# Designs tried in a protein design run: designed miniproteins, single chains, continued (3). Part 16

Each design is a single chain, and the fold is of that chain. pLDDT is the mean over its residues in the fold that is shown.

## One batch from the design tools (miniprotein)

Design m8529
Fold by ESMFold2-Fast:
Structure m8529 (fold): chain A 110 residues (1-110)
Amino acid sequence: SLLEKLKEFADKVNELFTEAYEKIKEALEKGDIEAAKEVFLELVEEVKKLLEELKKHATPESQKVIDETLEKLEEIKKKLEAGELSPEEAFEKAKEVIGEAINKLADIVL
């Protein structure tokens, strides 16, 4: 079911964010800003893959939420690459964007 797919997505994305947070923190403690950026960029690519997979099973209303989420993640990525956001700021913004998306998708599916 779509609800089961959303739950699987939420569980997987939570694991990815948890692992990325640990790695970003370790990189920043070493003063390695570039390593922290790379961890965040890899996190975004993996989350985008999960969103694209979820989109294949989504209704048109849910697909719109997923597309808007993908656009917001791309904007965060570009701002990080441009030096407009720190890796920690980019991480927190991505976490908020994904949390909002999960809540909106749950409201549509329930």
Scores: mean pLDDT 88

Design m8530
Fold by ESMFold2-Fast:
Structure m8530 (fold): chain A 79 residues (1-79)
Amino acid sequence: LSEALDKAIEAIKAGDKEAAVEALNEAIIKAIDSGNEELIELAGRFGEAARKAITGSEKEKEEALEEMEKLREEARKLE
């Protein structure tokens, strides 16, 4: 899971929306497959932050990226 989240962050930073969507879908599938409700909730929060990072204002994108990095760290601790 954390690897897929990391790929999503890097894709968003690079402006590669196709790679970002692919990595997000991978993360969601891995979270669901884990059966861990905490990881599923985390993946949902990450997807919402990613949406803001792609579509938001400059400040919203900055805040969303910070949130995504925190969620990636949390996912790593839960694995």
Scores: mean pLDDT 79

Design m8531
Fold by ESMFold2-Fast:
Structure m8531 (fold): chain A 95 residues (1-95)
Amino acid sequence: SESVIKRAQAVRDRLEEVRRRLEERGDPRARELEQMIEELDQLIEQLKSGKSPEEVEKLVKQLQELVDRVLPLLVQLTVELETERLLERRRRELE
Protein backbone atom coordinates (compact mmCIF):
# COMPACT_ATOMS: atom_id res chain seq x y z
CA SER A 1 0.00 0.00 0.00
CA GLU A 2 2.90 2.42 0.72
CA SER A 3 4.22 2.13 -2.87
CA VAL A 4 0.69 2.75 -4.21
CA ILE A 5 0.38 5.84 -1.96
CA LYS A 6 3.74 7.17 -3.23
CA ARG A 7 2.67 6.70 -6.88
CA ALA A 8 -0.68 8.38 -6.20
CA GLN A 9 1.07 11.31 -4.48
CA ALA A 10 3.41 11.71 -7.49
CA VAL A 11 0.43 11.73 -9.88
CA ARG A 12 -1.39 14.20 -7.59
CA ASP A 13 1.62 16.56 -7.58
CA ARG A 14 1.84 16.47 -11.40
CA LEU A 15 -1.91 17.14 -11.67
CA GLU A 16 -1.50 20.15 -9.35
CA GLU A 17 1.29 21.54 -11.58
CA VAL A 18 -0.90 21.14 -14.69
CA ARG A 19 -3.98 22.53 -12.85
CA ARG A 20 -1.97 25.63 -11.87
CA ARG A 21 -0.85 26.22 -15.48
CA LEU A 22 -4.42 25.84 -16.76
CA GLU A 23 -5.70 28.22 -14.05
CA GLU A 24 -3.02 30.81 -14.95
CA ARG A 25 -4.32 30.85 -18.56
CA GLY A 26 -8.00 30.85 -17.50
CA ASP A 27 -8.69 27.34 -18.82
CA PRO A 28 -11.96 25.93 -17.36
CA ARG A 29 -10.41 22.40 -17.35
CA ALA A 30 -8.50 23.50 -14.21
CA ARG A 31 -11.74 22.78 -12.27
CA GLU A 32 -11.88 19.18 -13.57
CA LEU A 33 -8.28 18.58 -12.43
CA GLU A 34 -9.08 20.15 -9.02
CA GLN A 35 -11.84 17.55 -8.59
CA MET A 36 -9.48 14.68 -9.53
CA ILE A 37 -6.87 15.99 -7.06
CA GLU A 38 -9.54 16.12 -4.31
CA GLU A 39 -10.55 12.49 -5.05
CA LEU A 40 -6.89 11.38 -4.91
CA ASP A 41 -6.32 13.26 -1.64
CA GLN A 42 -9.41 11.66 -0.05
CA LEU A 43 -8.34 8.12 -1.01
CA ILE A 44 -4.73 8.72 0.15
CA GLU A 45 -5.96 10.06 3.52
CA GLN A 46 -8.29 7.06 3.97
CA LEU A 47 -5.38 4.67 3.24
CA LYS A 48 -3.22 6.44 5.88
CA SER A 49 -5.88 5.84 8.56
CA GLY A 50 -6.04 2.62 10.65
CA LYS A 51 -8.26 0.59 8.28
CA SER A 52 -8.89 -3.17 8.24
CA PRO A 53 -6.97 -5.26 5.63
CA GLU A 54 -10.21 -5.69 3.64
CA GLU A 55 -10.83 -1.93 3.55
CA VAL A 56 -7.18 -1.29 2.58
CA GLU A 57 -7.48 -3.74 -0.36
CA LYS A 58 -10.66 -2.00 -1.58
CA LEU A 59 -9.12 1.49 -1.22
CA VAL A 60 -5.91 0.40 -3.00
CA LYS A 61 -8.01 -0.89 -5.93
CA GLN A 62 -10.04 2.35 -6.04
CA LEU A 63 -6.83 4.44 -5.94
CA GLN A 64 -5.23 2.34 -8.72
CA GLU A 65 -8.38 2.69 -10.88
CA LEU A 66 -8.44 6.47 -10.34
CA VAL A 67 -4.71 6.78 -11.21
CA ASP A 68 -5.23 4.68 -14.38
CA ARG A 69 -8.15 6.93 -15.39
CA VAL A 70 -6.21 10.14 -14.66
CA LEU A 71 -2.86 9.26 -16.32
CA PRO A 72 -4.01 9.50 -20.00
CA LEU A 73 -5.57 12.93 -19.34
CA LEU A 74 -2.43 14.09 -17.52
CA VAL A 75 -0.24 13.00 -20.47
CA GLN A 76 -2.59 14.69 -22.98
CA LEU A 77 -2.65 17.99 -21.07
CA THR A 78 1.14 17.94 -20.49
CA VAL A 79 1.74 17.52 -24.25
CA GLU A 80 -0.80 20.29 -25.02
CA LEU A 81 0.76 22.76 -22.56
CA GLU A 82 4.33 21.99 -23.70
CA THR A 83 3.32 22.38 -27.38
CA GLU A 84 1.68 25.77 -26.64
CA ARG A 85 4.80 26.85 -24.70
CA LEU A 86 7.08 25.93 -27.63
CA LEU A 87 4.82 27.71 -30.16
CA GLU A 88 4.69 30.87 -27.99
CA ARG A 89 8.50 30.83 -27.58
CA ARG A 90 8.93 30.45 -31.36
CA ARG A 91 6.47 33.30 -31.98
CA ARG A 92 8.44 35.59 -29.65
CA GLU A 93 11.73 34.66 -31.36
CA LEU A 94 10.31 35.51 -34.83
CA GLU A 95 8.84 38.86 -33.74
Scores: mean pLDDT 82

Design m8532
Fold by ESMFold2-Fast:
Structure m8532 (fold): chain A 94 residues (1-94)
Amino acid sequence: MITKEEIINLVKEVEQAILDRLTDPVLKATVRVIANDLIKLIKETDNPEILELAYEKIQRVKELIDAGAPVLDIIRALQEAYLEVKKAIEEYKK
């Protein structure tokens, strides 16, 4: 079973790896905001299906980093992970 701490640590690892590839301060700020907002969503949910979804989506971002994908594709994948987790939380409240 994946824990919130493992997912949060994976988000922080992915954030740092992306930041290490960036020189643009605006893109760095964008990445930090997305990562921080994603961590907040993970902290707010106890739903194991949403935690598993978050883990899978963030693991996908890590795979793109490891594959040397273009940094904009990696940032897009991180943004998509945030949006999908947010949507899942909103749908389960309905």
Scores: mean pLDDT 85

Design m8533
Fold by ESMFold2-Fast:
Structure m8533 (fold): chain A 73 residues (1-73)
Amino acid sequence: MELEEALRQAIDSLETEIDRAIKEGNITKLREIKSRLEQLKAIAEKYGFDELVERLNQLIAKVDEAIAELEAK
């Protein structure tokens, strides 16, 4: 119960941080955020928090898209 709540709060914070990093064009920060999202996804998958896994997958995809757009030649 407490772990799921902690994960939700961490995801909410990272979602805000993603939006800021995208506005700043900060690829390094987006890569750091992606690493954190992947760690949270591993924990969510281990404990069967399916709703959080889906949300994390969407955020990882959003970060990957943003990095690709910022790195576009």
Scores: mean pLDDT 85

Design m8534
Fold by ESMFold2-Fast:
Structure m8534 (fold): chain A 102 residues (1-102)
Amino acid sequence: SDVDIVKELFPELSDAAAEILARAGGEALGTSRKFSKEVLEELIKKYGGARLMAIFFGAVNEELNIDAEKSILKGVGGRGSGTLEQLTALLENILEEYKVWK
């Protein structure tokens, strides 16, 4: 469900990237790690949609550009464990810097 919301808002992301964003977004928001459309819109309102999207999507794109052979954007369910771990680390580091719930 949270992944579906992320994919609706960021349709260019693969299933793997959307899953990582859903998890990271929930953690950054300081909710019970529940990621929702309303919660994301609140973040966009506070910090600016373009900036938040650029940071989250930029981190995903940088990892995908480095790991082109595992391209999760083009892969049909082709999410590698290494790619997911790297994307999670990047997004967690970005969101930790923002600490939007503090």
Scores: mean pLDDT 47

Design m8535
Fold by ESMFold2-Fast:
Structure m8535 (fold): chain A 74 residues (1-74)
Amino acid sequence: SERAAQIRAQFEQAEAAGIKTLKDIGASQEAIDLLRQGLRLGEQGAISGDQALLDKGKEYVKKAVELAQATKAA
């Protein structure tokens, strides 16, 4: 659907921007992988209206940021 295509485009842009930010601060590949997984879950949740997928996606993104910050603090 047109709406699903728009949602996918939005999450694709967010993934590109997020990965660039994490790479710029020297984040680990594990943090980048968690960000990708979180955004994919968020995309699926947004398209399907599945709140559990949206919440799981948010938790993965949060863990990615925490891991990136831990690496920066070391």
Scores: mean pLDDT 85

Design m8536
Fold by ESMFold2-Fast:
Structure m8536 (fold): chain A 62 residues (1-62)
Amino acid sequence: MVDKIRDALKAVMADELRKQGLSDEEIQAILEKNQDKIDEKAKKLAKAAEVGREAARKLAAE
């Protein structure tokens, strides 16, 4: 789940950088350099999504 969110974030960042005129090699270097920040953001998004799912599950069960 975090892995899917991380991959989605990397894909969005790569598309944005490509639109700014960066080469695939430059994009790859930037993503590797920022791997830790991407992973942290993915974990935060996964946690927020899980909290939302917990709330939705409780409402659906009642």
Scores: mean pLDDT 74

Design m8537
Fold by ESMFold2-Fast:
Structure m8537 (fold): chain A 87 residues (1-87)
Amino acid sequence: MLSKEEIIEKIEKKLIEMSKKDIAEQLEGARELAEWFVEEAKRNNLSKEEAIELLEEAFKRVKDVVPDKVMKAVYTFFLELLDKELE
């Protein structure tokens, strides 16, 4: 299982890679990242609170290089999936 730091680092890398793509690819990448992160949270037995904290920490680390709209899209998709999957 991945550590919390390893999960944050993977989110950072995915966000930075998305920032280099066009808008349509960024939105698709945001959905894919949200789906991947919900799966990782489940595999690592993270609570909803812990998963949100890790995502927010990753956003803080990339705030100067990744557009706000990409982070907002990831967060929106993640919350929708989180409410369904991590009851």
Scores: mean pLDDT 80

Design m8538
Fold by ESMFold2-Fast:
Structure m8538 (fold): chain A 88 residues (1-88)
Amino acid sequence: ELEELIEKFREEAKKLGVSQYGIDQIEELVRLGEIETARKVLELIRKGDYKGAAKLILENLNTPGAAVAKRFNTYEELIEEVAKKIKA
């Protein structure tokens, strides 16, 4: 059941001290069927690689902001901002 899977991912993210923003992004990945990506995001967070986690989120959620940032060479700045939001 999708809701049970979402709850398991939310619980793991909460245990890792992930922010509500980060939990919401992981939930969206699971809802989109990107379950393996959601697992990789949690693994990167466990390793303290918040920038790696942010990059996977941005690449798999296909956000308009990510496309704009790539066009104007601000993608690394967007990754850093998202990483800070996940950690906070």
Scores: mean pLDDT 80

Design m8539
Fold by ESMFold2-Fast:
Structure m8539 (fold): chain A 73 residues (1-73)
Amino acid sequence: SVIEELKKLIEKYRKEGNWDAVALALSALNLVKNNTPLFAKKMLRDFLERAQKEGNEELVKAAEEILKIIEKS
């Protein structure tokens, strides 16, 4: 399930010490659990654009990974 995939990804980010990615994935998980997946997608796309502008490649990758999980369900 999307929820299980997101939880798995959050644990990966925690182990890596990537707290920004943990926060982003937790926000996406909360929106999916509240049955607002379209809002989660919008939030992730807006965040992805910002991360791209800032040249934060690690955060770009995290946002893309989270978005793909939500979109392929």
Scores: mean pLDDT 84

Design m8540
Fold by ESMFold2-Fast:
Structure m8540 (fold): chain A 100 residues (1-100)
Amino acid sequence: DKALEMGREAGRAGAELGVEEGGRLGREYGRKGGPEGVEGSGIGGREAALEAGAGEVNAEIAEGVGLTSGGMGKTSLGPEEGGEMGGKGGGSGAAGAAEA
């Protein structure tokens, strides 16, 4: 859906432009699209890691980081913060996976 795609964009932006931009976009998309945007951030992180040449296990870790961070933020702080944490987490996970 649209929210999931926006989250995916935030996760990929986190990997390509840095975790601060991923977090900013994730927060915006969390505010507008809700929890599905958070979940998309993990998927975006996975996709960015795989495109950068990371192995499948490391790509799964990148997805998990985005999903876990975003999910915790959403549950504790709400959808804006969940989106921010998801975008940052997906981007950080993707960057780490690519470097590993």
Scores: mean pLDDT 64

Design m8541
Fold by ESMFold2-Fast:
Structure m8541 (fold): chain A 80 residues (1-80)
Amino acid sequence: LSEEEIGDLEFKRLFYEFVINASKGVLEELEKRRDDLLAQGTPEALAQAERVSAMIDQEKKGIENLEKELERLKAEIDAA
């Protein structure tokens, strides 16, 4: 790999790290909201908690996919 190609991979790595960190922040807020709704214990709050739990599952899957791509990028950089 050329220095230019390594530079492009490093930029992509930083971008993925930024997106992953942002997504983890969203996940933390969603988990806090779910826990607050579960603590309320009303049927309406429990229904909202279930919706938030579905959003948490989607966010976790998104983070896992991004982390897999980040590992691939790191492996490419390390091989250079």
Scores: mean pLDDT 84

Design m8542
Fold by ESMFold2-Fast:
Structure m8542 (fold): chain A 118 residues (1-118)
Amino acid sequence: SYREQAEELLKEGEELYAKKEYKEAAVKYLQAGSFYYKAKDYESAIEAYEKAIEAAEKASDLLGLGQAYFNLGKVYYEQGDYEKAAEYYKKSIELYKSVGLSSEEAEKNLEEAKKKLE
């Protein structure tokens, strides 16, 4: 199941984090969050993405940080928290632009969140 895959990835991330392999831990936490999101377990998805943010910050991994903020924005959007969704999409856009990557999807998602706040 998606939840079982998420739980296994979360454990792998925790083991990597304990070893101070922060970039690799962030990748596992991002994957875990994605599977929790697919399972519609939004609380666990948020926790996994918050762990990914912490790990990416310790790794100075701007791409991983941008991905975590983007995915966290998607979770808050699904929960109807459009203010938080917009906040995290903005953070993701800034990070993607800082590493020279396209922010088109995050910008489109930000516009949709802003429309909900009108």
Scores: mean pLDDT 91

Design m8543
Fold by ESMFold2-Fast:
Structure m8543 (fold): chain A 74 residues (1-74)
Amino acid sequence: SEVEKLREVFRRTAAWAAAHPDASPVEVAVHFWDLYAEAFPETPPAWVADARAAAREDPEFAATLVESARAAAA
């Protein structure tokens, strides 16, 4: 299911963040979008590129995404 795929993306993101404690929320959020693109290959590449760019432009939103990923992994 899409929910199970998204949950796995959050778990993999949280695991990556735990392995990279020096990574900024922006770096973790960019990694999330890379994993999202792997899990949902039907997503247009341009949309994923825009999402990565948005994470770099909005560190506060990137931090919220990282918190959500860690909460989903707990």
Scores: mean pLDDT 82

Design m8544
Fold by ESMFold2-Fast:
Structure m8544 (fold): chain A 81 residues (1-81)
Amino acid sequence: IIDELEAAARRLPELSREEAVETLRRLAKQLEDELNRTDLATGLLRAAEALEAGEVSMEQVGAFVLTVADLLRAREARRAA
């Protein structure tokens, strides 16, 4: 999932708004289903809604997706320690 989040953030500027919204919703479902991270899934769904409404830029959403990936990496590092 983390690599998928990072890949999605890099691709966002190349996607249409509709494709980006779909990608965010898919990633949110994966966060819920695979990691039981309802908090992060909710965050991505809100980002998708804001992007669909034209309230945020693709760049802002990409930065948020990278932040989610960083939070997950930090959790994994703590579990490995």
Scores: mean pLDDT 76

Design m8545
Fold by ESMFold2-Fast:
Structure m8545 (fold): chain A 100 residues (1-100)
Amino acid sequence: SKEDVLILFKLISVESELWLMRTSDLPEEERRRMARYSILVLNEIKERYPEVAPLADQAIALLNHMLNTDLSAAERRAVADQILALVQQIRDQILAKLRS
């Protein structure tokens, strides 16, 4: 239960960072740090909750696309919005499992 609470807090942190990347004109170094942290958290979540692995894999692929591709600001926002939607689905599935 303590590990589950910690993971949920990390996932909330990822959602907050994605929201900041979407709404703020952040320096490239900060965006890259946030994306790398999000990948790290999503990989940890995949190991503990294999049922969300397909959603986490999609989010990780999009985060890697943002890290490895020179995207316009509009393209970065669109990708961040899609990642945020996937992360929200992961959170909802984990919460549903923890209630069972």
Scores: mean pLDDT 84

Design m8546
Fold by ESMFold2-Fast:
Structure m8546 (fold): chain A 82 residues (1-82)
Amino acid sequence: MKEKLLEEAKKLKEQARLEINRAVGEYIRGVGYLTQAKLATDQSVADQYRKLAEQSFEEGKQYLERAEKLEKKAEELLKEAE
């Protein structure tokens, strides 16, 4: 029984790591869109890139929140395994 809790905690920790990697990818994408917005000569194109950046940053935030919840669940399982 303790062995199953340790295995489940390890899986949740790995899932949290994948969610963090996804968040990093979205933040990099968002920064890229902000750079394109700054370099755009057309205001409507600049506004479109700014919206895309906002969406990417929001997705990144959601991935980090998922990672935090997964890490918390893993910690709870590790405490139960003691």
Scores: mean pLDDT 87

Design m8547
Fold by ESMFold2-Fast:
Structure m8547 (fold): chain A 77 residues (1-77)
Amino acid sequence: LERTAERLRKEGREEAAEMVESLKEVPDERVARLGADAIAAATAIGDEELVRRAYEAAKEGNLEEVVRLLREAFEKA
């Protein structure tokens, strides 16, 4: 998570970096990591709505939704 947040900050994506850092509190490490990847991917393609959906799903611990959103971000890339 810390590496992903650092990368986003270097890219000028401060809000997305803060979202990724907050995922440290998610109990499921897999959900936290995939959620961070989904936020980073959505941020890279400029889809602010997808960033917010990925963040929300990760905070809820919804692995299935996080995986779906990560795939959607890669499909749009």
Scores: mean pLDDT 81

Design m8548
Fold by ESMFold2-Fast:
Structure m8548 (fold): chain A 78 residues (1-78)
Amino acid sequence: MKEELLKKAEEAEKEAEELEKFLQEYIAITSSTEDIPAELRPKLLPLLRYSPQEIIDRYKEKIKELKKKAEEYKKLAE
């Protein structure tokens, strides 16, 4: 149904927004050279072996992919 495709598009957009917020927070933390907050540590622990720039680039690509999927679902709905 058209409504299901629109719902999937909204879900992808919401996921992209959540990742953008996380990325902004991550950039702020890494640029200040302060300790990583305990609440973010479980999400960042697997990434601590990578440079901050590599992490930033990967999240930017993931956000871009999610936005592209959202646009694709909207096109399929009509």
Scores: mean pLDDT 71

Design m8549
Fold by ESMFold2-Fast:
Structure m8549 (fold): chain A 74 residues (1-74)
Amino acid sequence: HMQRRIQNMQQIRNMIRQMSDDGVPQRDIWQQASVQARQMGDDDMSDRYDQAAQGNDSAIADIGRINIDIRNSQ
């Protein structure tokens, strides 16, 4: 169900924003986002966040595009 996935992704994005505001290092934020996505059943997003935490530029770029799309959908 598309609506559920959008809400889950918005929740993860809000968590990332809050952690960033709190001064948490970006790699730790990505790692926590990976855990949260897996808990929500989104293994694809979990894998992307895990790769970003490892410094994969393509994964970081993908996450950036997805976050912009979510923001623009709100």
Scores: mean pLDDT 75

Design m8550
Fold by ESMFold2-Fast:
Structure m8550 (fold): chain A 57 residues (1-57)
Amino acid sequence: MRENGIESVRRISEVAEETLGPETAQRALEVGLQAVDEGASPLEAVQRTFDAVKEGR
């Protein structure tokens, strides 16, 4: 159940590291994993991860 959310968050953080650097990627990963841990759906976790990536710009 949580595996899909965690995997999606990790993939987004990998792309963010390539484009925006490791600091932004780490921030996005933390936000996404926090959402998954709080019981958010995979879609909600992905949305929060993207929001964290946008903040890094």
Scores: mean pLDDT 73

Design m8551
Fold by ESMFold2-Fast:
Structure m8551 (fold): chain A 100 residues (1-100)
Amino acid sequence: SLKEKFIKLLEELKKLVDEAIAAVQAGRDWRPLLQKAIEKAEEGIKLAKENGDLYEEGIFRTYLNFLRTALAETDPARQLALLQELKKSIEEEIKFYKEI
C-alpha cells in the first residue's frame, strides 16, 4: 500500500539520521549519511507527488530542508540539535502512520 511505502521510506530516513547523529557525536564523517538521507527525502517527495499526497509532499520537503541545513551547518552542536529535532519529527510521523 501507499502507507507501507511511506513507512518504509520514513524508517530508512530515520536509520540514516540515527547513523548521522552517531557519526557527529563520534567525530566521524557524517556527510555521506546526510547525502543518502537527502536522497530518501527526495524519493518521498516524488512518491507523494505521484500519488497527489500534498500533505506528505510537505512533510518530506520539510525533512529535505532540515537535512540541507544540517549538511551546511559548521557548528557541530547546532548540527546535532537540527538532526535530533528531525529524528523526533520522523519518529512522530512513523507512529502516526502505524496507528492509522
Scores: mean pLDDT 89

Design m8552
Fold by ESMFold2-Fast:
Structure m8552 (fold): chain A 80 residues (1-80)
Amino acid sequence: SEEEKRKKYLELAKKILEYIGKVHNVPQERLEEDIAFLETLPLEEVKKIIKNDIDYLLKSPDPEVQKFAEEAKKEFEEIE
């Protein structure tokens, strides 16, 4: 269903934001605000954000960050 797909995309987007927040030492309050805003967005915009963030992380010189991005990309592609 569309609602189930939306939930899966939002879960992935939140996971990515939390990871970026930890790597970049983003304040918790800012991360919570960014997540709340993400939840208000249409599905198409959430998907664009996920793809953009994955592409950004894949360009990182840090192999651990690249590995996370590759796993996130796999999860994104597996959502029907």
Scores: mean pLDDT 84

Design m8553
Fold by ESMFold2-Fast:
Structure m8553 (fold): chain A 70 residues (1-70)
Amino acid sequence: SPLLAALEEAAKAGDVERVVELANSLPDDPQLILEAGRMISTLPDEQAREVALRVKPLVQDELINLGVRL
């Protein structure tokens, strides 16, 4: 998926603003949200928390399920 590839690149770069933008643009597809959540959860704890606070509920729920603390 081009969206997941872009999100992986942004996460590896530590580009929180781009990660938030891409995560909020994801379709409400459980598999895409799960894969995106896994990528975002690899960020340092403070950056993952910042993303989780700024993303749509379905993505935020997946991040919380993956252990991101708000």
Scores: mean pLDDT 87

Design m8554
Fold by ESMFold2-Fast:
Structure m8554 (fold): chain A 71 residues (1-71)
Amino acid sequence: GLQATAEQKALAVKLLEQAILETQDESKKIILRQALQEAQKNDSFAFHLLQAMASLPPVEAVVEAGKLSRP
């Protein structure tokens, strides 16, 4: 499958950290924090997340990336 480069992974992590800081919804923060942990250990998830975040809001991008990546 497609996997993130180190630069793409760093960007995905940065965008997730930004989304966590910008959201005030605790349920969304939990989803985004779990996605941050997954992006750090799963390069396929990080790649699909970065691609999805180009067109979808952060939480929706996380859901789509999860469908395309194996845990």
Scores: mean pLDDT 81

Design m8555
Fold by ESMFold2-Fast:
Structure m8555 (fold): chain A 74 residues (1-74)
Amino acid sequence: DAEETLRAAEGVLKEMEKEIESENPDEVKIANLFTAAGILATALDILGDTEGAERVRKQIRELMKKYEEKLKKK
């Protein structure tokens, strides 16, 4: 259901943030987690949870920006 899908997306986003915050982020793992979160956001839209989908997409954008800023500081 939409609630379980949202919970799964939140779990993926937490794992992604943890990887980005690590001293040596795994780019492949981050790419795979971003893909998974995007798929779950699309699933939320299909299930009618448009608010949940938008929240997940907002978090994806924020984490992507955080990762790009971290790469600039190397």
Scores: mean pLDDT 83

Design m8556
Fold by ESMFold2-Fast:
Structure m8556 (fold): chain A 75 residues (1-75)
Amino acid sequence: TLEQLERARRLGEEAYEELVKEARKMLEEGKSEEEVLEILTERAKKYDEEILRESGISLSEPEELARRVLEEAKE
């Protein structure tokens, strides 16, 4: 259980960093914040599925994750 939680946390942190990089790139390319948020939400759902597959734990707030990522990417 603790090992599953540790894997989930590590994968979640890696996903967060990748999503922030992607969000910054999209904003620099001129995408709107609304469009970026929609894309980030879909990618967050896919990362949640991967984390569940790898760790056995589901992180069930992809929209909240996407919002936090967008805020971080904006500065």
Scores: mean pLDDT 77

Design m8557
Fold by ESMFold2-Fast:
Structure m8557 (fold): chain A 73 residues (1-73)
Amino acid sequence: SLREEVRETVLEIASLTLEYLLLLMKKKEAEKKGDKKTAAELDKKIDEIQKKIDELTKKEAALIAEIRAELAK
């Protein structure tokens, strides 16, 4: 069902958001220690997760729009 797909998408966004925040914290610690290599590796992971969150957010918006259209029938 569309509601189940929204639920799964929201849970995946939530999971990725927590991972994103953890990586931001790890990057801040690496920067404080002057570990530029680790900070750069974390930046790449942060960018990858942010792209996934953006894609899932667009999917969520599309699913909500589809539910709204179905309810208008």
Scores: mean pLDDT 87

Design m8558
Fold by ESMFold2-Fast:
Structure m8558 (fold): chain A 57 residues (1-57)
Amino acid sequence: SVEELIEAARKAGEMIRQGRLAEAAALIEKASGTKVDPNASAEEIEKAILKALIANS
């Protein structure tokens, strides 16, 4: 759901700020159903979040 994705995006943003990139990538992959590279950069994870939100809006 969009609500679950928004909550996941919020948590992933906090994880990125803490340097927990792999956890953020895994959370967004689970919430969006779209594969996210476990070695993704912060920018790649943010792009994945944006794409998932647009697809569900």
Scores: mean pLDDT 81

Design m8559
Fold by ESMFold2-Fast:
Structure m8559 (fold): chain A 65 residues (1-65)
Amino acid sequence: MTLYVYGGKEKLGTARSGEEAGELVDKALEMGYKEVGLVDENGNVVASAESGEEAAFLARLILSQ
């Protein structure tokens, strides 16, 4: 299972772990994105995060299902 990290409408990267999702979200927030989403392989926004720590937690939860 794969999660894509989006800053608004822009795909910023691919995460296969909570740690990768957290790093990508932190990078997006440093770039000034206000909306950072975790998107599944079907294009559904499955979570949004305000920090890399939150993104890592949410991605671990989603990827464990």
Scores: mean pLDDT 80

Design m8560
Fold by ESMFold2-Fast:
Structure m8560 (fold): chain A 65 residues (1-65)
Amino acid sequence: TSGGGYAAGGAAAKGAGGDARAAAELTHQNSPLGPEAAARATKEGGGPGVTEEQARAAGISAANG
């Protein structure tokens, strides 16, 4: 849940530098669309193809954790 998002976001920001930082800030500034999209992505995580990039990010987090 929320704990996983923190680890993934933090790892991405450190790994990709500016790009990940911008993505993390965009996610943090998520307004009407962001939180719902994040919740849907998390719920669909581990199932549909849309989670491929998220699964890879989770793999990096798992290796660190």
Scores: mean pLDDT 43

Design m8561
Fold by ESMFold2-Fast:
Structure m8561 (fold): chain A 96 residues (1-96)
Amino acid sequence: MEAVENLEKAKEAVEKGDFETAIRYVVKALNATDLPQEAALRAIGHVLRAIGALLEGNKPEAFRDIAGASEVIAQHADPETAEKARELAEVARKKA
């Protein structure tokens, strides 16, 4: 499914240190995931913080916020999508 594929691509981008690509695929995964409005807003908040951190050159904070967005997806998505979101969050936390 599209959400799973986008999370896998985001994970690959995080492993390569490609923040722009990682954020792009996290946003695509959010759009492909049927999240409650409150969860979607929290995940978007993390994405905006990640972008802000990148503009400041704060890569560890950007990775922590990518992990935060992924954890929100994991809490509210179907089991398959949640598993891929947890994998992304773990990889992003290790990079922070």
Scores: mean pLDDT 84

Design m8562
Fold by ESMFold2-Fast:
Structure m8562 (fold): chain A 74 residues (1-74)
Amino acid sequence: SIEDYVEAVRKAAEAELSPEVFARFAEVLEMVLRGEPLEAVRAKVREVLATLDAATRRTVATYMGLLLHEVEQL
């Protein structure tokens, strides 16, 4: 389920990201769990990525890309 996928991604991100970056990433996960429209989720992803340094952005973009792919399957 999408809920199981979100939980797996949340655990991986929490282990690898700083608390501050994880908090921003968690906002995107919460939008997905609320069933918000794909366009709203994509807009939030762009907003979050714009606030990150280059190295962190690459890592977070990978997780967000996987998340967006799953949302597109709904």
Scores: mean pLDDT 81

Design m8563
Fold by ESMFold2-Fast:
Structure m8563 (fold): chain A 106 residues (1-106)
Amino acid sequence: IKKKLEEIRKRIKEGKVTEEDLKFLIKLLSSSDPEIVTKAAELIAEIAKFGGPEMRELLIKLGAVEALERVLRTSSNPEARRYAREALDLLGMAVKDIERAVKKVL
């Protein structure tokens, strides 16, 4: 797990994050290990911040919002909650963009 998280961090810096990477990180938010949850939330926040609108929309599609909200409600780790909040704020902006696009079609 830790080695794969390091490989994903490298791919974030290179702009090469894959859908499989996103699915893996979202799954790790449900881990019983607070260190793993914290690292997964941190990497998701980095992807949401630097990956642009396409990555934010993909994270929403893959269920990142629901997983991050669970981290905010259940995690005792302040760092995990901070990263989850940062990611949710960024994904919240993407949700508003999707809502605006739908209104333009009507």
Scores: mean pLDDT 74

